# Designed miniproteins, single chains, continued (4), part 22

Each design is a single chain, and the fold is of that chain. pLDDT is the mean over its residues in the fold that is shown.

## One batch from the design tools (miniprotein)

Design m12740
Fold by ESMFold2-Fast:
Order: sequence, then C-alpha cells, then structure tokens
Structure m12740 (fold): chain A 99 residues (1-99)
Amino acid sequence: SMEEKIKQYEELKKKAEELKVLANTLRDLADSYRRMADGAELVAEDASKHNPEAAERIRKGAEELRKLADSYRTLADNLQKLADEMIKKAEEEIEKLKK
C-alpha cells in the first residue's frame, strides 16, 4: 500500500540519520588520530636528542596516524553525502506518494 511505502521511506530516512551519526563519530576519530600524531611528533623531537633512529621510527608512525585520520575524514564526508542524498530522495518519494 501507499502507507507501507511511506513507512519504508521513513525507515530509510532514519537509517540515513544513523549514517550521519556514524560520520560524526568518524570525524571525532580522525581528530583523535591527528592529536595522537601531534603527540608522537613531540615525543620524536625529544628522542632525536639521544636516539635519532628511534625518533625517525616514531615520525613514520605519526605519518601513518595522519594517513589514518585522512582516511576516516574522507569516509565521514562520503557517508554524510550519501546520507543527505538518501534523505532527499526519500522525502521526494514520500511527497510523490502523498499525491
């Protein structure tokens, strides 16, 4: 029925809102990994005075954390765009079904 289709699109909107929450969580994780990378670079700077080889390994670890942060940021942006499009399309279809 029309009512069942409307309920299906309303459920899709709800799931899309959950994707937006996930996108926000991924952005928070990206920010956390960037802060960890910044902290690792500070540790590497201190270590470079006594052990330059260890400092270089830590800097490489910081770079991997920055790449991970960038990956989570990109995923978050993509999920937000997908969620926004899903909500928009669901709302358009609901309006069509309301006559």
Scores: mean pLDDT 90

Design m12741
Fold by ESMFold2-Fast:
Structure m12741 (fold): chain A 80 residues (1-80)
Amino acid sequence: SNKEIYEKAIEVLKEMAEKHPEYRDVLDYLIELIKKAYEEGKSVSEIWGELIHYLRQLPYEARPVAEEALRKIDEIVEES
């Protein structure tokens, strides 16, 4: 269900923020984008463009952690 996908995605992002506290603000913003999508009845796939746009605006050094976060979210969507 969409709820299970959102809950798993948020848990992955929280875990990554604990492992990469220097990028917590980046990961917290991805959590907020996902929460807002859920509240608006949108799927993760429908907001994928917004997630990629945010990633492309990040400093070069922050992009790998954001890319790994989005990869893990994509895996959750594919498993559902």
Scores: mean pLDDT 83

Design m12742
Fold by ESMFold2-Fast:
Structure m12742 (fold): chain A 79 residues (1-79)
Amino acid sequence: KLEKEEKVLEWWESLPEEERKKFLEEARKEAERLGLKSAEERGLLLNEKLAELFKKEGKEELAEFVEEVIKEGKEELKK
């Protein structure tokens, strides 16, 4: 699974700085709209946005990986 993490990181680092800022800003605004207070909740939202973007771009393998990370995080938050 490390290879999939590396691919996600490579994709993120390949984005222009302005696109990274825009993505983070949109995620932050959505977190504020939803009233998310914890870093864990905000991290899950960021990953949900990332998975949706990968699906739209046809990067299904990366989307599946991020969705598994989201699933694990949601299970931990319910404990």
Scores: mean pLDDT 76

Design m12743
Fold by ESMFold2-Fast:
Structure m12743 (fold): chain A 73 residues (1-73)
Amino acid sequence: MISKEQLEAEVLLALGNMYLAMGDRLSKKDKEKAIEYYEKALEVYRQALSLDPDNEEARRGIEEAEKKIKELK
């Protein structure tokens, strides 16, 4: 059955995905704000991974956010 930590990780994944999408939306209009949202996504994805270390979606989110930050800097 799903643990408390896994439920918290799922909430953080949803938040990370939201921040990632906001970064994507802003990437062409405001690179500075886009980077801020990608950095927020990275932080919450890392928190999700710390609660659920086998979470593939969290790992993918971290990789994606890091890639997008690097592309804009």
Scores: mean pLDDT 83

Design m12744
Fold by ESMFold2-Fast:
Formats: structure tokens, sequence, C-alpha cells
Structure m12744 (fold): chain A 83 residues (1-83)
């Protein structure tokens, strides 16, 4: 499962996903590896959403749509892993 998230992050990066979103998801995943609790999951998902909103605020409409799609995909991947 841990390897699956890492491989998905690498695949998304190669397919042109926003690198800032990939980094945000990587940080969230690293925190979950250190403390795989439901409380940490809820905290990192909230932090990830806040950081994604922050980076999206300075982007073009096309970049914002890509960021939204990348975020939703990674959020679901992380939620499914720790459900």
Amino acid sequence: KDEEIRKELEKMYKEGANPEVIEIAGVAYTKLLKDPSKETLEKVLKEMEKEVDRIAAGKTPEEREQIRKDFEKLKKLIEEYYK
C-alpha cells in the first residue's frame, strides 16, 4: 500500500500533474507514515486542502482546474489507503 501511493505520485508527475500538488501530497503521505492514525489522516487532509487552495490562488484558470483534478485524485488515494 505504501509503495502504491509512491508509485501513483511518480506516475502523476510523469503524466504532467502539477508538481506543487505532488509535493503537498508527498508531505501528507510522509506524516501519515510517521503516525498512521485517523486523527493524523483528518489533519493532513485538511492541511493538504489548505495548501492546495493557497497555490491555486496564484494560478491561471487552466492551472487551477489541473490542480483541482490532481488534488481530488490524490485525496481519494490517501483516504482509500487509510480508511
Scores: mean pLDDT 79

Design m12745
Fold by ESMFold2-Fast:
Structure m12745 (fold): chain A 63 residues (1-63)
Amino acid sequence: KIEEEWKKHRDELLEYLKKNSTPEAVKKMEENLKMTPIERAVENAKRAGLDEEKIKEAVEKLK
């Protein structure tokens, strides 16, 4: 599943950044990565004024 691979990749990236970057940069990345790709796509679609029913259909097809 896209979300499972995303979460694994995110966690690995954050582990790497914690060892190789500043705490401030890590916090910014954690905040940016709080949303899964699907959740972020839904937020972006809502901001673009797309119909919520169409968004739900697209999300169901991705799962």
Scores: mean pLDDT 71

Design m12746
Fold by ESMFold2-Fast:
Structure m12746 (fold): chain A 61 residues (1-61)
Amino acid sequence: SKKEEEVVKAIEEKVKERGLNRESIEEVAKKFGISVEEARKIYLDYHIDEGLKLIEEGVAK
């Protein structure tokens, strides 16, 4: 959904600045009014789907 895409984008921005850590996900969870666990799940699901898509489409080298 659009909300999930916005959560992923916000986490990616934090990760670029200070790495993938609990604090980055926690800040995004607070911004969207969701739990840290929910934000983490959205982020992981997105990356699993993208990884599978890359393999299936042969775009990964």
Scores: mean pLDDT 71

Design m12747
Fold by ESMFold2-Fast:
Structure m12747 (fold): chain A 111 residues (1-111)
Amino acid sequence: SLEEKAERLHKATLPYNYILKNGNETEKIAAAIPILTFARAVYNGDPEALTALANFLDVPADREALIQALREVAKKSRELGYDGSAAIAEAIATLLETGDVREALKILMDV
């Protein structure tokens, strides 16, 4: 279910969730680097990164399907109070849709 996907993302991203919500600017930037690096690998069509994300979201390894699933998970995560994992899902979706690393970073900095 969508709720189970949101809970799985929250658990997978626990260390980042805390830092993005409670860290200072330097700590948030440091936490954003691996998230944006992964998102950029998916954007560039890296087969390992693409397959990992598709399997995690239980959707086809198709850009449009991944973006839709990430936005749905972000919305559900916000409803559950999972602010950090919601921002991570939204940032990855934004990078996949636009290729804009700076816009994705802004989302992660604004948790």
Scores: mean pLDDT 91

Design m12748
Fold by ESMFold2-Fast:
Structure m12748 (fold): chain A 92 residues (1-92)
Amino acid sequence: DPVEQAKARLAAYVERVGLDLASAEDPVALAREKGLLGLVLRLALEYQLSREQLIEVVAEVLGISKETARRLVNAAIADSIAEFGVDLLAGV
């Protein structure tokens, strides 16, 4: 199951770096600082997750609201547009 594999990979990363976004004042800024936004995009592309599936994975693994998870995913997409000139999830 690609969704469960994506959850496992994200959980392993969060445990490895000691990241607690649920307690962060600005979860999006902390995620960007720790390179999490790039990982979130990579997981969506490698496991062919839809935008909504990615939001669900992020919310469940990080213990944050779906609204905060959507803001993280949107920030990851915005960063990809700024860096690469394209929305890397446009086809998902």
Scores: mean pLDDT 78

Design m12749
Fold by ESMFold2-Fast:
Structure m12749 (fold): chain A 100 residues (1-100)
Amino acid sequence: MKTGVLIYLATVALHLPGYLKKNNIPLTSEQEKLVTKLSKLGLDVYHLLNEGVIPSEETREKLYNEMVSILKELYSISTGKLKTIIQNILDEVEKLKKGK
């Protein structure tokens, strides 16, 4: 797992609640729980990366898989603008994995 992909995911995850609020995107209670879970995980990853020590390959892969799993779950229960936003994030992750 490349560190750059994990940094992208953590950054997006951390900022997602604020972005959705700024753009007046309504969330169901279930969607809000997933967004909160993802944001908390993104914050944990951001703190880990700020220690100046790159996490092990195994740890990076585990964190990546957890964040992508939450994003896919959120996508499956989303419609309209929210679904488009989550799809764009997943598409960017795929591009970063292939081109980097």
Scores: mean pLDDT 82

Design m12750
Fold by ESMFold2-Fast:
Structure m12750 (fold): chain A 71 residues (1-71)
Amino acid sequence: SDNEILSRMAAEMAALGVSPEAILAVVSALQRDPTLSAAEAERILREHGASPEVARRAARLAAEAGRRIAA
């Protein structure tokens, strides 16, 4: 289910040190548009205080989750 995909993404992001607020922002963005690009997800993560390295890694997780939801 979409909820399982988003929950797994959230857990992986938390393991990378992404804040709960940043995770919620990405989850909300994916719920509105599962075609969210990695670049757009990285922008959201950086706006919420993620370092460039963490934001890049977490953005890949977001884009992958979006592709699974859209499939």
Scores: mean pLDDT 87

Design m12751
Fold by ESMFold2-Fast:
Structure m12751 (fold): chain A 64 residues (1-64)
Amino acid sequence: MKEIEKRIKELIKNKDAKGLLDLMVNEVDSKDREKFNKLVTEELKKLPEEEQKELALAFVKAAE
């Protein structure tokens, strides 16, 4: 998970919602999806509120 956490940080910094979705689908075991989502949420909380809303919307739209 440490390598996945590092990639989550980079993808969020780059506002790459598609990359986050691809990482979850291809690199995260199904039983670890909840843990992955928690890590993404914690990294999002470190961003300014406006950027958090933008990336969260992009991620939800990409996941649909």
Scores: mean pLDDT 76

Design m12752
Fold by ESMFold2-Fast:
Structure m12752 (fold): chain A 71 residues (1-71)
Amino acid sequence: MSVDEELARLEELARRALEALEAGDLKTAQSYIDEIRRLGEESADPLVSALAREEARLLEKMLEQRKAELE
């Protein structure tokens, strides 16, 4: 996969994770966050890896905040 294709995939996964968080679907949101993390771990490009790790971190923080709102 090219860097451009990996970045496009990252953006799509982040969008889907945000949509799931807004819907209160924490399980689906976690699945997309896990896919973003995997993309970062499997990417040979250091910039894609760094961006994916940061995006996963931000989304995980949002997921934890959303869980607190539902408890």
Scores: mean pLDDT 84

Design m12753
Fold by ESMFold2-Fast:
Structure m12753 (fold): chain A 84 residues (1-84)
Amino acid sequence: MTFRVTLLSDLPHNPRFKRGDSFEVSGASPEELVDNIERKLGITLDEAQRQRLISALTSDYPLGVVLTDADTGHPFALLLEPLA
């Protein structure tokens, strides 16, 4: 499965990513997609945030999600668009 991920907020601890930046992520499962998003953004999600993101990634429709980085406590927002 493949999603386009767009940042709806800046990541203060990762200056490579700014609001409006987007990338594609692919994986065989929602769990693999979450792992790939964490690696791409350099963020860490606790179990509750992982479950929230997995739920959003099971949608057939574009969804916005607000998450919290476990290492910093900083909230951030993503738009998730299914491509395949």
Scores: mean pLDDT 81

Design m12754
Fold by ESMFold2-Fast:
Structure m12754 (fold): chain A 75 residues (1-75)
Amino acid sequence: DERTIAVRRIQAKNVVSIADKLGELAKKQGNEELYKISREIAELGKQLAEETDIDKALKLQKEINKKVKKLMELK
């Protein structure tokens, strides 16, 4: 379904944008742990935006969710 692929790609690009903003905030605050996790999320989001295989995309989404959970557990 082309519509589902388009929505997933938009969501993945939004994840990258948010992670990039968090990374810049982490740099200004000197928070290395927040910076590292934000970069990992951004990289996974970039991979998800380009992924056409559904099974690989689901694995990438699960990894992003794990990193987001770690991010929420910081501070």
Scores: mean pLDDT 82

Design m12755
Fold by ESMFold2-Fast:
Structure m12755 (fold): chain A 72 residues (1-72)
Amino acid sequence: GGVGVRFTDGKGLSEAVDLLNSTPGLERIVAIPGGSSGLGEVIGYFSDTASAQAAGDKAKTVPGVVSVGVVG
């Protein structure tokens, strides 16, 4: 599984990356730069669905995050 997180600015990106890094079971992070809309995306990949879901639930509380989804 994995967690997708989208942001409107650099503060949201950094805070979400820190949150993912502090979550047990994190295997890797991929950061996707924003397109013409200026929204950046971070995807964390986890060894299990429970860790991915917990990270997704926390990411929803990060200021500047406009959407969160669990993928996989």
Scores: mean pLDDT 72

Design m12756
Fold by ESMFold2-Fast:
Structure m12756 (fold): chain A 68 residues (1-68)
Amino acid sequence: KKLTLEELVELAKTVKNAGELAEILEEKYGIKKSEILKEAKIGADDDLSDGAKLMDILEAVNKLLEKK
């Protein structure tokens, strides 16, 4: 089960914030939330409800997908 960039963009449209996107990616696609946050350079204490961080998460996940 491999996540495509197109599926990632569609998921981003349906979630309310970056935290929800990261949780869905971990649960359904096996992409660990900790790996996503590290690649996006988001701290564990950062507010994931900030809409600006959603774009950082998308870029980080795309980079992780390119490494697989």
Scores: mean pLDDT 70

Design m12757
Fold by ESMFold2-Fast:
Structure m12757 (fold): chain A 66 residues (1-66)
Amino acid sequence: SGKVFSGEQVQQELVTRFSFTDQQELNKKLQKAAKLAKIDKNLLDESETFTEGDVEKLIKALEQLS
């Protein structure tokens, strides 16, 4: 499906799924996950959009980093 997500929506989903309590640790893990998933997008950039496939790749990368 053609659903797209903002960086803020992606961060909220990942915070909920992985129970992050520290924003700095979240940001560091997200940068590592994006590199591992080969997604060169900044989650803090309001102009960036993410597909369901991008979100799934980030979830898989975070599971590998956890």
Scores: mean pLDDT 74

Design m12758
Fold by ESMFold2-Fast:
Structure m12758 (fold): chain A 69 residues (1-69)
Amino acid sequence: MDPVAFLTSIPGIDEALARRLVETFGSLEALANATVAQIAAIPGIDRDLAHAIRLAARGALGLNPAGPA
């Protein structure tokens, strides 16, 4: 699994931003466990994009991206 290539599949994320996410959190597992606020703290990421990134990372790891209804 290439985390940079995966993150660039998310609308609004280029390679530079994807690389910064991996450098900041270290792994997709760490990113999936980060809060939306921690992800949004990166310059260029707003709350909506941070939420999309977290959901995508959780989904890629086989974690439930949505809680039970």
Scores: mean pLDDT 77

Design m12759
Fold by ESMFold2-Fast:
Structure m12759 (fold): chain A 62 residues (1-62)
Amino acid sequence: SAEQAELERKLALAVDALLEKHRGRPVSLEEYEAELRKYLSDEEVAEGVAILERELEKLRAS
């Protein structure tokens, strides 16, 4: 739980940095993952993607 919360915070910071860096420019999924790997480990990126998929499913359900 605490470890999961820390991963979520790191992912949020990485995403914010990526959005600021690209600022309306198109970004491919491969570029997105490669950029995240500069801030997060491969394992953290995989877990972050799983969290994102879960959140997207919640949005689709509503």
Scores: mean pLDDT 68

Design m12760
Fold by ESMFold2-Fast:
Structure m12760 (fold): chain A 62 residues (1-62)
Amino acid sequence: GEKAKKEVKKILPSLTDEQIDEAIEALKAGDSDKAAAIVAPELRKLSPDQANEATAALAEAV
C-alpha cells in the first residue's frame, strides 16, 4: 500500500514514483526479474541491511 511505497522511497530516494510503481506492478504480476532490474542499481549502493529493508518494504507494497 501507500505506506510501503513511502518506506521504499525513504530507503531508495533516487527512484522515481513511477519506477517504484512499475516495480510493485511487476511483483504483483509475478515478474520478480523485472522488479529486480528496476531496483538493482540502487540496492548495490546500500549496505546489506539496508538492501534487505528495501526488499521487505517492496514485498509489503504488493
Scores: mean pLDDT 76

Design m12761
Fold by ESMFold2-Fast:
Structure m12761 (fold): chain A 64 residues (1-64)
Amino acid sequence: MHKLSVEELKELALSTGRHLREQQGWSEDQVRAALRAYLDQVGPEMGLSEEQKEEILDEVLAEL
């Protein structure tokens, strides 16, 4: 499939968040804002609700 699954999205968000935190030295607030912006961009394409985006963001940030 050419579309991201929710699991692929979570993996990509985790990889991005780790890169921003570990390599770029971004704060938690900066990483949260960047990941939220990314989810807002791709969420409509994946049919994600606001609640689902918040759940994904919370799970990703908990794993960081």
Scores: mean pLDDT 77

Design m12762
Fold by ESMFold2-Fast:
Structure m12762 (fold): chain A 94 residues (1-94)
Amino acid sequence: MVEEKFEEYLKELDELFEEKLEKVRKGEMTANEAALEVLKKAEELAEELEEKSREYAREIILKGVAYAIRLIGEDIGMRLVKEGTPEELATSKE
């Protein structure tokens, strides 16, 4: 059933997101590159589902967008933590 493919594709996006999130956290990949790869995968999966269910295709796109936003947010968070090192916090008081 299309629902089984939808769940399989959600799992693929979840696994891809987790892999890309780890790479971004390790500095092995930029958040922009990770977000684009997740969005591209979501678009490919949605295209396959669109012929069978427009609703499931839309859910895949929304999930991909949510993951892209989370990757960008993680990059911003990491930059704030690194810029707020004890040395820089000592020099940029207030």
Scores: mean pLDDT 76

Design m12763
Fold by ESMFold2-Fast:
Structure m12763 (fold): chain A 70 residues (1-70)
Amino acid sequence: SQKELLEEVEKLLKELLELIRNKAPQEKINEVLGKLQELVAKIMKEGSEKDKEEAKKLLAKYEKEMQAAA
């Protein structure tokens, strides 16, 4: 379901933020980014407008946190 995809996106964003905070190897960061991009693409193609807006909000929130952590 779209709700499950949104929950997985947030989980991957949290994992990505922790990898950046801990200066993890770029290969691990790229793996999580790849999974995140795939799920976001699915939501943007198949999700309702509400699901797309929630995905955009999650991405914006975690983008700010990741910029602060880098």
Scores: mean pLDDT 83

Design m12764
Fold by ESMFold2-Fast:
Structure m12764 (fold): chain A 89 residues (1-89)
Amino acid sequence: LADFVDALGSLPPAEQRAVLRAVFAKMDKNGDGVLTRFEFISGMMEVLGLEDTPLNQFLLGTVFGDADVDRDGVITFEEFYAFVTRHFP
């Protein structure tokens, strides 16, 4: 977690966006340009090195709801990017 966040924070904004785009693409298993709740939770646990626990699933589910600004049940890359750069500088 700290290693990934520190690495992102050391990159210029354009490179942060490129890294996060690559992460998003890996999480977006069917390539439709959006993340479902399941893709987001499982992908974030992998990226952040979190254990698959009920608490982490609940917390990431809450985060998904926060990132899903238009409440259509998926998040776009722009919502994902905005969320990460807001909460993990």
Scores: mean pLDDT 71

Design m12765
Fold by ESMFold2-Fast:
Structure m12765 (fold): chain A 95 residues (1-95)
Amino acid sequence: KLREIIKRIERAYYNNVFGDKDLEDIKELIDYIKENPEEVDEIVKEILGISLEEFLKRLKKFLEGQRDNAELLGDKKRAEKLAELIKEIEELLKK
């Protein structure tokens, strides 16, 4: 369920703990947004009280911090995955 994905991402954000499974949830969310952006926006507003645009901006900033941390630790694979997700979010925000 899309709602469960959004709730899991919010919990990961709040706890500042982001594993590979959380990155998969974000990728799945991005795919949902590409298909039905208006429906995802309404669901985000209903469960979080913010717009999809605000949610994506907040998520992007958080992922940028995670990428920078991965670079600092020498985890190139994780940093590359995070950079890919950041680019996809940036593309969604330009629409």
Scores: mean pLDDT 83

Design m12766
Fold by ESMFold2-Fast:
Structure m12766 (fold): chain A 76 residues (1-76)
Amino acid sequence: SELFERLKKLEEEFTKKLEEAVKKKDKKAFEQAVQDTSDQLTELSKQAKTPEEQQAIKDLAGRLQKLAAEALKKLG
């Protein structure tokens, strides 16, 4: 599914942005990555047409939240 490939790329890009923000100790880069990724996930959620796609969005949201929490602990 095209949506599943976009979700995978979003998770990969977010992970890389978080790693760079932690490496640079850049809290603004962290906040920007969280906001940009949240906005992109919201737009992708509008494209979800099936229950499977809707569940994939919810599952990804949970994983992204955990990734952000782990990065925030390393920054604080």
Scores: mean pLDDT 88

Design m12767
Fold by ESMFold2-Fast:
Structure m12767 (fold): chain A 91 residues (1-91)
Amino acid sequence: ASLTVTGRVTDEDGNGVPAKVTVVVNGQRLEAETDADGNFTVTFTGLKEGEKVSVGVLAQTADGRYGSAAAEVTVKDGMTVELPLTLRPAA
């Protein structure tokens, strides 16, 4: 089965920010870059339908801001999971 993860990376004022995103589903890691408005889409394949998986997203900007989101989902073929992220200053 396949699972698509989408989201938008925003700053604290709600503006979309370009960032690099790392998406992890059940130990499989994929990296992508957002568009200029912070939107990203990543598709995972080889998942078992009906399996519960943990989905994690980490977004990082060149200026040191970061954001993260996570969800647990039951895999259905062709499903989409939306995980918006708000950036925070690097510690």
Scores: mean pLDDT 82

Design m12768
Fold by ESMFold2-Fast:
Structure m12768 (fold): chain A 80 residues (1-80)
Amino acid sequence: MSLSKELELFLHKLLEESVELLKKLKKEGKSKAEIEEELSKFIRDKLDEYEEKYPELKLSEEEKEEIIQQIIGLSFSITS
């Protein structure tokens, strides 16, 4: 799927911010479950902010959940 340049840049930045948040939470001694919960909330909030700024880009709940799971999975893989 071809994404807009703005969305592509947003998702790249979101992944970087998610990796940094994961590193911080691990350093604070948070469990994997707590880290996943915090990351899910953070990513969802950022996606909702982006959708509010670009209302024509209405992501379905399924698409948002897929993005959240993908970014979480990548963040854990990068920080392993």
Scores: mean pLDDT 80

Design m12769
Fold by ESMFold2-Fast:
Structure m12769 (fold): chain A 105 residues (1-105)
Amino acid sequence: SEEAREYLDKGLEYFEKGDYIEAARYFKKAAELDPENPAYELLAKAIILMEDGNFELARRLLEEALEIARRQGDKYLEAVVLKLLGRLYEKQGNYEEAEKYYKEA
C-alpha cells in the first residue's frame, strides 16, 4: 500500500530523530493498513524494545522482519529494516556491523 509506505517513511523519520514512541505509532498504523504483513507489527515492537534497552529481543524481531521483507521481495521494507538494524548495532557500540547494514540499505 502507498499509504502504508507513507507511514513507514514517517516512522523512519521519527526513529532517526530519536522519537521512538512516534516511530512505533507510525509503524503500527502501517500494520493496521496491511494486517496480512506481520513485519510491520515486528517493527513497532522492536522500536519499543530498543527504547527500553532490550537490544537482544529487538534484534531478533528485526531479523525476523528482514526475512519477511526479503521473502516478499519488498525492497523498500527491507531498506527500512536494515536501517533499524544499523541503528541497533550503533547503539550497542558495534560500528562495523552498523556500517554494513547502512550500506546494504
Scores: mean pLDDT 84

Design m12770
Fold by ESMFold2-Fast:
Structure m12770 (fold): chain A 84 residues (1-84)
Amino acid sequence: SIPSPEELEKLHKEKKEEIVKETGIPEKALEYYTKALVAAIEGDIEAAKEYYRKALEELLKAGLIDEKELEEAIKEAEKVLESW
C-alpha cells in the first residue's frame, strides 16, 4: 500500500524523534526537516529529498551523526518518498 500524506509525515516525525532523543537537532537541520516534510506533503518528492539531505548534512557538520548514518538515513528516506 502507498502511504498517505499523514502516514508519511508520521514516519518522518518518528525518525526525527530518534535523532533528537539523545543529541538534539541544530536550528538549521530542524528548518530543513520542516521544509522536507512540507514538500513531501505537497507531492514535491524531489524538493523533499533535497531538503532532507540538507538537514542530515547540517547534523553531520554539527558532529551529531557520522557519514554512515547520513547515507543510511538518506537511502531509507528516498525509498519511502519514491514508493509513495
Scores: mean pLDDT 72

Design m12771
Fold by ESMFold2-Fast:
Structure m12771 (fold): chain A 96 residues (1-96)
Amino acid sequence: LRSLAEAYRKRAEEALKKGNIAEFYGDRGLAHYYEGLDAYQRGDLEKAVEHFRRAAEDFEKAAEIAEKQGNKTLADVYRKMAEALRAEADRLEAEL
């Protein structure tokens, strides 16, 4: 999971350098998601919630940009990912 988070962070940096802002937010969101899973596996629920909320925010931004670019299918995927992560973060936060 940590190696996946690092890989997506590098992809996000590359996307940003190329001006691909939708890919930047999508890849950074995936990095946060894998960081959240890593925290969850270690029993760090507070960090898992933090990372899942950051991932959801990034996916929401990616969805907005994808929709403005005319890619409705990609926007719908990112919105569903954001909704799922917000729900999971809310569930875990209720356990704190």
Scores: mean pLDDT 87

Design m12772
Fold by ESMFold2-Fast:
Structure m12772 (fold): chain A 85 residues (1-85)
Amino acid sequence: SKIENLKKAAELYKKEADNAETLAGRFDALSAQYRAQAEAETDPQKKAELDAKANVYQGRADAFRTAAEKSKKLAEEYEKEVEKL
């Protein structure tokens, strides 16, 4: 039924949001690890390379957080459609 299909869509987007949040957390942890290594590094060139790696993983974390927010919003929209039927 239409209601069952909308409920399944909401559940799938909730799962996508949870997966994206998990990935964002992992990339945040990697970014923090490289940032800590950069703080301990005394060679300016190596420090810059570690900061660049931290920035790459931070960017990935930010992208997955954005994806998670979009998936959560879609799940909420499908749940609202179910309530209107």
Scores: mean pLDDT 90

Design m12773
Fold by ESMFold2-Fast:
Structure m12773 (fold): chain A 75 residues (1-75)
Amino acid sequence: VSRLRSFSRTVTLPKPVAAENLGVRTEGNVVTLYDKETGEELARVVLPEGAEAREAGVVALSDTVVRLNALAVVR
């Protein structure tokens, strides 16, 4: 039986990025925010050990502050 957990984090970006240019990648327990225009890594969020990120999205609170929401499978 797969166990899904929801994670939310507030992330401050190193530079202003338009919400439309924010990209999200998941790899294992790591969620990476990147600039779609440049490919630059803006932030990296590490989920708890044993979590495998399946889905992630962002909501812009400002041009430098975003809310990251992720769903992960925990074994």
Scores: mean pLDDT 80

Design m12774
Fold by ESMFold2-Fast:
Structure m12774 (fold): chain A 100 residues (1-100)
Amino acid sequence: KEGLEKIKELYKEASRALREKDLDKAEKLLQETIEELEKLKETASPEMQAFIDSLILNQKRMLEVLELAKKASEEEQKTLIDQLIEELERQIKQLEELIK
C-alpha cells in the first residue's frame, strides 16, 4: 500500500509537469515511476505482479506519446499532452480506489 501511494504521488507530479509544459521533467518522472513499479513487483504477489506489469506497460506507452509530443507541432503537442494528462488522472483515480 505504501508503494502504491508513492506511485500515485509520482503520477500527480508527472501530471503537474505536463500542465506546466515541462516535458523533460514529465519524462524523468515517468521513468522514475517505471523504476518504482519494477521495485514493487519484486516483493508483490502474483496477482499484484500482473497489475504492476499493466501499469509498467501503460507508462512505457505514455513515454512513447511524450516523445511524439516533443516532435509535434504546437497544436498537436497540446492535444497529445492533454491525452497524457487524462490518462494519468484516470490511473490516479484507480490507484486511490485500490489504496482505500
Scores: mean pLDDT 84

